# Designed miniproteins, single chains, continued (2), part 16

Each design is a single chain, and the fold is of that chain. pLDDT is the mean over its residues in the fold that is shown.

## One batch from the design tools (miniprotein)

Design m4528
Fold by ESMFold2-Fast:
Structure m4528 (fold): chain A 87 residues (1-87)
Amino acid sequence: SMEELLAEAKERAEELARKRAELEKNKPSMTPEQYAKAEQELDDEERRFLAELARRASELGLSPAQRMALLQDVGAHYAALRAELAA
């Protein structure tokens, strides 16, 4: 269901937010090259997550409006947690 997909997507978004917070915490002990590589790996993981979320939403037959609402909800949850973890 859309509700199940939303719950799973929020959980995955939380994992990604925590990974980025851990990367930022470790940044002072990393070389610029190590940091850039780790950031690229997380960016790639985020892109794959968004692609899978879009695919699953399409498989559920969600309308463009429902898909947009799902992406906005997940994005807002991710942004809010990123802000909390950065503080």
Scores: mean pLDDT 85

Design m4529
Fold by ESMFold2-Fast:
Structure m4529 (fold): chain A 67 residues (1-67)
Amino acid sequence: DLVERYVAAIRRASPEELEPLAVEGFAKLTDLGPLVQALRERGVSQQQIADWAKRAAAGEVTPVEIP
């Protein structure tokens, strides 16, 4: 599952693991909820998550730009 692989990479804070997933298309993710939850579990601030989610919804974020 593409979502599960993104969540795992976010939890590990690894841009190197996120780069291969970019080839499979971050824009094909239809639900960002699991990604937001993973960021909260990593201790990323609500403001950083809100800013990222806003940009992601606008198609302005690549996987390597996830906080």
Scores: mean pLDDT 65

Design m4530
Fold by ESMFold2-Fast:
Structure m4530 (fold): chain A 90 residues (1-90)
Amino acid sequence: SHMEEELKKAEKIIEEMAKILEERFPGALEGASKIGILVYIDGYVDDAIKNNNTDPTDVEIVEKWNSISEEVKQLLLDKYSEELRQEYLS
């Protein structure tokens, strides 16, 4: 479906952002869950926007994050929350 394609694209964009952040701040995402990575990126982007950060790398991360719709972000959060619940119930 179109939403499944958008979800897959969003996961790839998130992986790209996570790699950029790990290169900038080695160990920042070490051992982080998929939910933890989403929360970290969301907080990082929010901070960059509020501080009107013009650093090219931060601008790239903000643009990548904003390219993902709020609906798709919520679907990823729901998906990763369910995966985490299943790990604890297994």
Scores: mean pLDDT 84

Design m4531
Fold by ESMFold2-Fast:
Structure m4531 (fold): chain A 97 residues (1-97)
Amino acid sequence: MSFTYTTSGIQGKIVSVTWFAQQPGQPPQTLFSWSVDSGATVHPRFQGRLTLDFPSDSTVILTITDLEPSDTATYWSQVTTEDGTVYTSQPKKVTVE
């Protein structure tokens, strides 16, 4: 099983993206971050299971493979564009059984 999270509707070129996950009853965690300056940083729990794709300068797709019940969480992203504008996505609830 895999989960794909598409971030679109961004105006301008994406220069950084951070994905957050909040499991029920736990604080939010950063699961993945990427920037033009630092590249990708992956939370150890997701190491080897995350793929990032940029179909355009204003669209980013995160794919999580080999989903586990512990991946049950609310997910959202925060995107920064080259002009310094920050976009926060609507939270998406994912349940893995």
Scores: mean pLDDT 78

Design m4532
Fold by ESMFold2-Fast:
Structure m4532 (fold): chain A 95 residues (1-95)
Amino acid sequence: TERVAATAEAAMNAQAGKTGEEALKAAAEALKALGAENVEVTVYSKEIVASAEVEAGAKITGDIALIGLVVTGTTLDGKKVVLGSIRLFIKTETL
């Protein structure tokens, strides 16, 4: 799951200075490019972010992993805010 979390985090940090919603959408697109299917984004905060951190949890069933990502952003004011979550399915061979 480290590859999935790192991919999402890199995509979000490339969107530094944009809204958390825009950063989450960029992460979702990067994850789709990695091979993620049924990518669902839930936005909790619309704050502008300077950086993002991603925590991943996985449940593996056969050749498919269900991955949940919790995304925490640091705002321009240095506050930590949970920006949202991303849920996806990915083939275990891609992990």
Scores: mean pLDDT 80

Design m4533
Fold by ESMFold2-Fast:
Structure m4533 (fold): chain A 80 residues (1-80)
Amino acid sequence: SDALERAIVEEAIRKAEEAMKQPEEVRQKLVDRAVQKLAQTLNLPLEDIRKRVAEAFEKDPEKTLFTAIALLYALELLEK
């Protein structure tokens, strides 16, 4: 559909794939940034987002890390 939307999603996925190759400390900082960014963007309490991410992480750690980081990059690309 929208070429810009496709470009943003594709770039966010590429950045998330590269981020998953980084050390654990770097990935954790990206997740912390994602939680803060999601709370601000959705206007939800930070604690609620943290709880949801922690529950998702317990079920599927790798998918949860990737999804959180990809969402962070997509939101940051939309602000540029």
Scores: mean pLDDT 83

Design m4534
Fold by ESMFold2-Fast:
Structure m4534 (fold): chain A 73 residues (1-73)
Amino acid sequence: AAALLEATRAHLEGLAAAILEAVAAGADAEKIKATLEEMLKEGEEALAKETDPAMKALLQVGIEAVRALLEQL
């Protein structure tokens, strides 16, 4: 069932768009970057310790979304 992964990707894409709009409107890009970098580190540590394949897939989707957003900021 890829439905949860697809829904998660769509939701994260929507959140990324909202964050980029906020930055364009004057939100502190450096503060947002710092928060995303911390989230990325925590996600990578969680992925390294995870043994459940489904949870690994969800964590990987989240990590990829955070990396993609950081590349745009």
Scores: mean pLDDT 81

Design m4535
Fold by ESMFold2-Fast:
Structure m4535 (fold): chain A 97 residues (1-97)
Amino acid sequence: HMEEEIERMRRFMREAADAKTAEELREIGERAGMPEWVIEALVKIFENTASEEEIRKLVEYFSKLREYVHGKIPEEEKEKIIEDVVKETMEIIKEIK
């Protein structure tokens, strides 16, 4: 289910970087197959007319897509990975410098 939304987001992001008008942004969103409400929210943000509520909903939508794309790494595992990288780096430094 989320895979289709991720593919739509990737197509949109790739093309949206070149958009210079709200109309171009709308066309890009439509080609990428983005949901209508998302396209409208993005156009309003581009035009500086978006409400706080619309921005909040858009942020929530992208947050869910990002979480799925990158995989949800628990904070405990994230901390352990950082700790392991630091330990390995310190070992190298101690042996060389």
Scores: mean pLDDT 60

Design m4536
Fold by ESMFold2-Fast:
Structure m4536 (fold): chain A 68 residues (1-68)
Amino acid sequence: MLKLDDAEATREGDRMIAAAREALAQGRETVALFLLIAGRTELSFADPESAAYKRKKAELDALLAEIR
């Protein structure tokens, strides 16, 4: 089971990903980029072997590729 700190990092990562998708849908690429970088930072505190971390990291990487 993830620790509370890992759970918090995962929740904040989810929030940043959702906000980044919203910004990207609105054409706010720079805002989306900053939100995705923030989400990656939050997820860096989570357990990298967890399925939740791996799934969210894949989502972040895909969205970052869309901005480039």
Scores: mean pLDDT 71

Design m4537
Fold by ESMFold2-Fast:
Structure m4537 (fold): chain A 67 residues (1-67)
Amino acid sequence: LTDAQKQAVLRATKYGVDRAGDDWEAIDRVVQAVASAAQQHKDETDVGAIETALRNAVDAALAEIAA
């Protein structure tokens, strides 16, 4: 991972964890969603595309918990 990709992962993780609050299951799901999306997009060179994919993965994970 480039430094820019690492920063995108950190930003997406913070975004999701802040929204998960004190729910450790929600936090775990967010972390797993970010890790899975980052691995799926590991060869993507466009940082904006990675950031979008990571945020979408976090939003999807949080929506599943809320449902």
Scores: mean pLDDT 78

Design m4538
Fold by ESMFold2-Fast:
Structure m4538 (fold): chain A 56 residues (1-56)
Amino acid sequence: SPELEEAIQMFRLMAEAIDELFRARQEQNLSQEQVDELAARLNAELKRQMAALRAA
């Protein structure tokens, strides 16, 4: 179903976003401002992808 596919893709994108943030924190001495910006960017991308899945 479209709803199930959307949920699966959402969880996958969330896991990828978490991994990217975790890697950035481990490998770089990022300021809180840089972390907040990265988190905002990843959240915006997740929302965009979810909307695209619903539109398909």
Scores: mean pLDDT 73

Design m4539
Fold by ESMFold2-Fast:
Structure m4539 (fold): chain A 94 residues (1-94)
Amino acid sequence: MFEAKNEDVGKAGDYANAAAKEALKSDTSREAVSSATAAGISGAGAGFGSKYLGSPEDARGAAETAEHAAEASGSEKAREYAEKAREYAEKAEE
């Protein structure tokens, strides 16, 4: 049960990183690059934390930054990955 929650934090981070990557493919504007970089950093932090000290708050932060990157880039794939990051962040909180 505890391990499953840590897995959800890690998956939220992985999907946030995927959203950041897709956002960068669709728009190279300063705003999109900045938002995607923030999502990538938050996603990496959540993924790392899932192994030792993963927290639902880190997963939530990763999902929020991924959603912002998706909105800034207008990428439909980035939005899909951001949605999945949010779903796993919510599962990690339960």
Scores: mean pLDDT 66

Design m4540
Fold by ESMFold2-Fast:
Structure m4540 (fold): chain A 64 residues (1-64)
Amino acid sequence: EEIDKLRDEVTKKIEELSKKAADAFRQSFEEGKKLMEEYSKTAGDLINKLDELEKQIREEKEKA
């Protein structure tokens, strides 16, 4: 029965690791979602700034 005890202990460790993996996935998903939201906002802001700079350059050229 020593082997059976070891199997039970291994099974318990696998279950604990599985639960930790599930928790890690959930945390990763929530963190990823926040990062994606920040990324989308920042990318949009940067594109807008580039468009504004391009417009300013064009206007400066037209001043000549």
Scores: mean pLDDT 77

Design m4541
Fold by ESMFold2-Fast:
Structure m4541 (fold): chain A 59 residues (1-59)
Amino acid sequence: MARQAAIGAVLRDIFANPDRPWTTAEAARAAGLSVGTFSRLFTEMVGMSTREFLEQLRA
């Protein structure tokens, strides 16, 4: 799915499993998207890059 709904589902999964070692590639795979497409849509929805979000989550 190449829709914002897929990004929302991945965000829910990340929040449900915060101790999981999430990577941009794993999040993109969970959404069924390429890393590039996922990163673009994620930034559009969240207002920050996937990398920055995951770094903040781990910090």
Scores: mean pLDDT 75

Design m4542
Fold by ESMFold2-Fast:
Structure m4542 (fold): chain A 84 residues (1-84)
Amino acid sequence: MITPEQARAVLERARELAEKVEKETGVPISLFVLVHGDRVDVVFLTDRPLSEEGRKKLDEAAEELRKWAEEQGIEVNVSIVERS
């Protein structure tokens, strides 16, 4: 089961990665984090559509989050949603 400390660690890591992509793309990114039993669902929501390069950077950040979480023994599902 996910502890409050694990959920907070995921949120803080996701925030760091979102801020990095915001800096690189200029597109604001909102985070939604939901604890669902034994996993954490993370949604990166962009305020507007990303360029192909911007989407690649966010996909790379999502993958970094997944790998980091695996190393911590945390099950994480990461989704990207772009506002139209």
Scores: mean pLDDT 85

Design m4543
Fold by ESMFold2-Fast:
Structure m4543 (fold): chain A 69 residues (1-69)
Amino acid sequence: MTPADRRERVLATLRDLAAQSGLSVQTIRDLALSDDPADRERFRAIMRAAGYTDAAIERLRERVRELAA
């Protein structure tokens, strides 16, 4: 997969999480990038409520960080 394909997939997931949580895509992205334990737990709670596994949560967080670098 190209970096553009990975970026679009990540953005699609963030949009779905934003729609389900009532938050903006930017807020979900900021929570995924945050090293604050409270923000990290909030991100995990949102992802779990959307039906994602803990492994999927960590994979998405890593992908968001890679795309932000």
Scores: mean pLDDT 79

Design m4544
Fold by ESMFold2-Fast:
Structure m4544 (fold): chain A 79 residues (1-79)
Amino acid sequence: SMMEIEELKKRIEELIERLRELARKAEEKGMHDLAEALRKTVKELEEFLKKIDEFSIEEIEGAIKHAEGLVKKAEELLA
């Protein structure tokens, strides 16, 4: 539904902001490879968001779960 897609868009936007913050922290700690991986994921999510109407809800949820997993892993590495 349109309402469900709008909620998923918001979740992706929030993940992009979180990944950008983690990339900054990784760079500050000299973890350049981690920072690059996080920035790459931001770019992929931004492209996905632009074409979100072309994907199924299941595909969108899959992308969100992947990004959430990367956020968790990065937070653990940066703690």
Scores: mean pLDDT 84

Design m4545
Fold by ESMFold2-Fast:
Structure m4545 (fold): chain A 87 residues (1-87)
Amino acid sequence: MIEEELVSLSGSVLADGRHQLTSTYRVTIDGKEYTLTVTETLDSATAAQVSTTITLTGEDGTVKTKVVEGEVSREEILELVREMAEE
């Protein structure tokens, strides 16, 4: 089971006009606590996801990162987060 709590949400505009949304969560995966940061880059014309960067930081400071090109659903992000926690 994955339990998540939103800690922060921020947005920025990149030099090429694309929007970048960063969400930070505290997540508990099988009793272990992690910090999850999801950075979504959106196309300036369509607002479609062009890439998503998923960063999972363990309580010991271990950092794991995955980058997904194109559109990714919340369910797919959670599946990737689970895989990252399992290595």
Scores: mean pLDDT 76

Design m4546
Fold by ESMFold2-Fast:
Structure m4546 (fold): chain A 56 residues (1-56)
Amino acid sequence: SEIEKKIIELLDKGYPPYIVASELLREFPDKSYEEIQAAIDKVLERLKKKREEYLK
């Protein structure tokens, strides 16, 4: 999704998750803070699982 792409882009640039949330609230004003936090958490969990697969 577009929001997930933006989360990955900002994280790759070295932004901390709370800054990512602030930028997403500005870029996606129709989304609630809770929805944005949930999307960030899901992306971070997927990145963690991919890292675990790589270390296997």
Scores: mean pLDDT 77

Design m4547
Fold by ESMFold2-Fast:
Structure m4547 (fold): chain A 58 residues (1-58)
Amino acid sequence: MKVDEFLEKQKPYIEEFNNLPEEEQKRILNAVIPPDFSEATREFFKQLLEKLGVKITV
């Protein structure tokens, strides 16, 4: 799977997420990256989502 093709397919969902109110973004991100994860693991997922163009608010 080519990264560029994957990113293009995800673009509408990422734009929709980035247009959500900050409180909704935090709610979703805390559900995806639970506090039970180690800080290193949470930081890894934050970096991954940021590379996908997701706005990180947590």
Scores: mean pLDDT 73

Design m4548
Fold by ESMFold2-Fast:
Structure m4548 (fold): chain A 69 residues (1-69)
Amino acid sequence: VTREAAEAAVKIADTDGDGTVTIEEGVQAGFLLGLDPEKSRAALKAVDTDGDGRLTYEEAVEGLLEAAK
């Protein structure tokens, strides 16, 4: 998975266009990239430092790149 592909998937998953994604939207982006949903969810929760269930695009991209390893 490339950073460019992860950014595109996150943008598609951000259906409300507010510049943030939920954990579940991030998991959907991971699924578009062919990643395991449970591995994606764990990685995205790890980058959610505020614990509010909201991720910036950069946090979501980093989480998905980690899930792809």
Scores: mean pLDDT 76

Design m4549
Fold by ESMFold2-Fast:
Structure m4549 (fold): chain A 64 residues (1-64)
Amino acid sequence: MEELEKRLKELRDKFIESAKAGNEIDAAVYELALATYIASFRSAGDKEGEELARKYLDEALKEA
């Protein structure tokens, strides 16, 4: 789980950085990556992982 949280944090931070820099393409890629984690955990029935990934996506969108 620690490795997963580190990856989600990196994606969140990269999204915020790209969005603030006006790099819409890179921002969209990082947002899609976070959304893909949510979808993957949902499909696997991993509610804890889904909620964790959703938290990081919500933080990314709020800070951008």
Scores: mean pLDDT 83

Design m4550
Fold by ESMFold2-Fast:
Structure m4550 (fold): chain A 82 residues (1-82)
Amino acid sequence: SEAEEAYREGRRLGESLSEEEREKLIKKKWEEKEKELVEKIKKFEEEDKKNPKSQEEVARFVGRQLREIGILLDWVLGVREG
């Protein structure tokens, strides 16, 4: 699954890092994801203003963002475990 793959990748990256380095990597990844998410939301809102999105399109967009955040959480767990 995508979650298992993210966990394994995180663990692989974390295994050569100190605890402090792992937390810095996690913080940077969260900051990057937050900026990405804000930009995606702004773009979606701009598109919606020009051509109104259906309820189904909004639900799919939100669901996709939540799935990506879930995958990032599994990656974070992997990095922390080393």
Scores: mean pLDDT 88

Design m4551
Fold by ESMFold2-Fast:
Structure m4551 (fold): chain A 94 residues (1-94)
Amino acid sequence: VEEAKEKVRELLDKLAAYAAASEEEWEKARELAKEAAKLVEEETGSKEIGEAVEAQGLNLIDAAKAYPEKREEIAKKGRDALIEWVEKALEEAA
């Protein structure tokens, strides 16, 4: 469980950094959302939980895109909320 939590944090930290950076990096952020979703699906055994991770990651990127003046704040807030949600899901599945 701890190794999965660490890997998800690394993926979501990179996702938030790319979402906050520039339009050119948003495709990398989307790829990281899919990687985090797959990891969580494999660890929890739940496709629904994996799909929820991907949806939340993509929503974070879209929100950062829509509000460029608040992009960094949106990325950090969304990352923190998603990490907390994922860690709880991983603990419940264990």
Scores: mean pLDDT 80

Design m4552
Fold by ESMFold2-Fast:
Structure m4552 (fold): chain A 80 residues (1-80)
Amino acid sequence: SFQERLKKSEELVESAQKRLDQAEADVKASTSRQEQLNILNEASSIVNGAVLETSRLGMRTDEMVEIAGRVTDLRKDFLK
């Protein structure tokens, strides 16, 4: 139903935002380059999966793409 899809899209966006925030904190707290890369790769995988799911729901895809872009920017800044 519309209400079920809306609720699912909201949960996906909230989960992705929480994962991004956690990844930022965990990368900053880590002293290992390998651990930092693993954190960023895992966050990227999870958020990209959420982009696909929100696209299929047809809801909040723009918000999810923005979150995915922010994860990509974190990785780019780390790889400099």
Scores: mean pLDDT 84

Design m4553
Fold by ESMFold2-Fast:
Structure m4553 (fold): chain A 68 residues (1-68)
Amino acid sequence: SSRNLNFLLKLVDQLREQGYTLVGLTQERLADGDILVTITFESADGRRVTLTVRLSEEEAQRLVDYLL
């Protein structure tokens, strides 16, 4: 849902503000056409945060464009 995307974008911004860098991005297409997106961030001291969200194909594309 658009709420899931908006929430995820806010989390991404917060992590970037805290000095986290994107180190992993995976996309898996589910049977119903939704995309399971997994994003991994890493801080300079080696701490990792992994976010997993189920999005529509269009929402997943918007997320990837925002990240890259």
Scores: mean pLDDT 85

Design m4554
Fold by ESMFold2-Fast:
Structure m4554 (fold): chain A 96 residues (1-96)
Amino acid sequence: LSREEQLALLEQAARQARRTAELLREEPERFHFSEEEIAALRAQAEEMHRRLGLPEEVLEAWHRALDAAAAGDYATAAEYFERVAELLREAAEALR
């Protein structure tokens, strides 16, 4: 991936994670994650981690967010999605 492509993907992922955290705090009752949805999101997180060469900390935070969401603990899920957004933003800043 080019630097521009990596930056675009990191910034998009960071915005999506932050938005997900906000929605989980504001409208938790509207979220129902199936096992299939959690598995798909986990696979996407692992693929992005692999393609972008992200620190293990990013993948760990992502897994913790998804585990909390699967357990219906949306407050904890929101906290970890916010952490993912912070880490992805830091990765994007390091590429500038």
Scores: mean pLDDT 81

Design m4555
Fold by ESMFold2-Fast:
Structure m4555 (fold): chain A 71 residues (1-71)
Amino acid sequence: MAEIAAAEAHLDGLKRFAVEELGVDEKKVTELVEEAKKAIREYLETGSKEAFEKALEAQKRFVELVKEAAK
């Protein structure tokens, strides 16, 4: 629980930063953050390699979204 809560709080912080400071579309950021939260939760509960890889992919997509907004 505490580990999942910490990871989710970190993602919420990144979402807030991206929307408020970088002007990224809130809906797009919310979709990516929720996808990452689901993958992290699944990984922590099951230890699934597939869930871990999904979490990494969501992070990569978030970085690309931030790069696009920074242009």
Scores: mean pLDDT 74

Design m4556
Fold by ESMFold2-Fast:
Structure m4556 (fold): chain A 73 residues (1-73)
Amino acid sequence: SRGEEAARAVGYALRIIGAVLDGDREAALETVREALETLPREQWPVIETAVESVSKVDPELAAEMRRLLEEAR
């Protein structure tokens, strides 16, 4: 259902933020790739919001995440 997809998207967003806070750049980027491969496009704004949060802590990592989003479009 759409509700289950939204919950999954929030789960990915939390995993991305957690990896960034842990300093695990590779895990953060891998989680973004996985989210974009598994989530419907309607849920991608949740991931975009997580990337915006990342930009306040690590703007270079956030820029790399935005490249992944653009490449997947």
Scores: mean pLDDT 85

Design m4557
Fold by ESMFold2-Fast:
Structure m4557 (fold): chain A 85 residues (1-85)
Amino acid sequence: MLKDVEEAPASQREEKIKELIDIMESVVDMLHQQGVLSDAQYAEITALIEEAKAKVEAGDLDGAIALLKQARDLIDAALDAALNR
């Protein structure tokens, strides 16, 4: 997903980032409802996603991608913790 966004033409990159944001919001909400994410983790990840949305609106697509990578890394860490890794 992120690699596909980075490799996309500028005209489609914004659309792909918005699609990724929608997917990540759905995943984060599901993981929070299932108790995989604590309230604190949910708040931190959603704050990064909201800042990524603001970056997209400002035309800072590289900044948006960087924030989404941070959000992904936090989701991955929470999943690894839930799996006792």
Scores: mean pLDDT 79

Design m4558
Fold by ESMFold2-Fast:
Structure m4558 (fold): chain A 74 residues (1-74)
Amino acid sequence: MSLPSFEVLERVLRLLEEEARRLDSQEALELVEQARRLLEEAKRETDPERRQQLLLQVHELIDQAVRLLEERRA
């Protein structure tokens, strides 16, 4: 995985964190924090298989945060 891919995910997480704060969504903030920690693990991971698994978990947490923020806006 290249640096630009990690930077894109970091930017997505930052935007989700800002939105979660605006909407006062504690659950979304917790998901963003978990995703950020897994992303940092993925950056340090040298095994491609393990790195891919961590990135899939990051994407899952991002999807969950997006759904919660959509529900909070409604």
Scores: mean pLDDT 80

Design m4559
Fold by ESMFold2-Fast:
Structure m4559 (fold): chain A 81 residues (1-81)
Amino acid sequence: MVLGEEKVIHFYFEAKAKSESDKNAIIAAAEELGLKVQTFEDGVVRAEGDLPASKRQEVEDFKKLVEEYSEEVIEIKVEEY
């Protein structure tokens, strides 16, 4: 039964991790969430992906994890379509 179109959450973040260990924690959590991860020099991590709206709580929990483990949060975007 179609009760309406499923909303998609587009999640994007770019952040500089506090340490190599924190960077690895962010990467592992992002991969578990299903995001595509790219790593750059100086501990910068970027990840992006589309998730079903049913994963909203997991996205919010992950945002908090990124904020806790990052020296600098360059950008975080959460958009619903």
Scores: mean pLDDT 78

Design m4560
Fold by ESMFold2-Fast:
Structure m4560 (fold): chain A 92 residues (1-92)
Amino acid sequence: SNLERLRQAIERGRQEGREAVREAEAEGLELTEEEREEAEAMGEVKGAVEFMIELDEEKARETVAKAAELARAGDLEKARELIRQAAEELAR
């Protein structure tokens, strides 16, 4: 059940990212393909973090802090992988 909840949270986040892109474009902002893909990816990450907060807020905060450090160092892929792995571990 927790793995299913995680999958649903990630999907909701992805949809929120796509909706944010649609709203921005409707207001006349021209977004690149890279910006659209980044919005979806950020939505997925947000969904995973929200799932983690529901199960273990302390673990979520620690994971986000570590991921933010990796992102600041330029390791965006590693930051996203860290969040996904932590969320999947909590879902087990």
Scores: mean pLDDT 85

Design m4561
Fold by ESMFold2-Fast:
Structure m4561 (fold): chain A 68 residues (1-68)
Amino acid sequence: SDEELIEKFKKTKNPYVQLLLAGDLLEVSPEEMYELMLKSIEEARKELIKRAKEKGRYDVAELLEKLK
């Protein structure tokens, strides 16, 4: 469920795991996630924020924006 993925996102300290969980929340395919993960962590995060906003997933965008 989305709630379980959000909880896992908040609990993990691993930025790669955070990006993968955000991808799952946004229903991004494994192939698309692989391509995003070839970018820097910051570039991948910015792209996922953009996709979250485009999909109306402002909850996911806020989670990604609050990570420093």
Scores: mean pLDDT 80

Design m4562
Fold by ESMFold2-Fast:
Structure m4562 (fold): chain A 75 residues (1-75)
Amino acid sequence: EEEAELIRSQAKVIARTYREKADAVADTDPELAQRYREIAELFEKAAQYASDGDVEKAREYLEKAIELGRELARQ
């Protein structure tokens, strides 16, 4: 339960940050904005699965989101 709650709360905050990043570049770089939205959606799914008690799927989506974020940060 504590792990699920931590994943949920952290993933929600990170998802909001990526949506803010997407909005900030939407007018100048719509492709980058779309990539940020995709990452936000993965964090939102991780938070949703954590809320549903599916910690395994929450971790899966969290790992996917982090990996895409790391890949984008390198570019």
Scores: mean pLDDT 83

Design m4563
Fold by ESMFold2-Fast:
Order: sequence, then C-alpha cells, then structure tokens
Structure m4563 (fold): chain A 56 residues (1-56)
Amino acid sequence: MKKESLKKKIDFLEELRKRDDAGRAAHPLTPEEQAAYDEYRKLIDKDIENLKKELE
C-alpha cells in the first residue's frame, strides 16, 4: 500500500472526526442519538488506529 495515500486517508478521517465532535458539542442529543454517536465514534477511532498500524 502507498504510504502517502494511507496518510491522506488518516488525515481525512481525523479531520472528519474533529468536525463531527464539534457539531455534536453544538447540538443537544437525545439518548438514542448519543448512543449512536458513541458507537460511530468508537468505530472511527478503531479504523484510524488500524490504518496507522498499516502505515508501519
């Protein structure tokens, strides 16, 4: 895998995650929305970690 392409993917996901976090902080969530966001965030965090491992 091309390391440059992998780094761009990681950067994109990290930026997306930061924007999502800011949006979530700006809006009060229902319990259902909070649970869905927590699950989504966990999946994104794991995806970023896995991509970083492939960068080695």
Scores: mean pLDDT 76

Design m4564
Fold by ESMFold2-Fast:
Structure m4564 (fold): chain A 71 residues (1-71)
Amino acid sequence: SDAERRAYEAGRAVAKNSAETGTPEETLIKTVESHLRSQGVSDEELERLTRALKEGVREAKERMARGEALP
């Protein structure tokens, strides 16, 4: 879905921000989750979006480890 795609893109941003600033990924992920919850996202939808977010973080870390540019 469009929301899942945006969550995935947010995950890439989280990984990049964590690498650049030294802020723990978990702290940034919790910030995004809090934002989504404040927007009235249901618990079920939050689980789906959080999964997409974490997938984006994982893939971005793999790309950075390979020396690839993040889009």
Scores: mean pLDDT 80

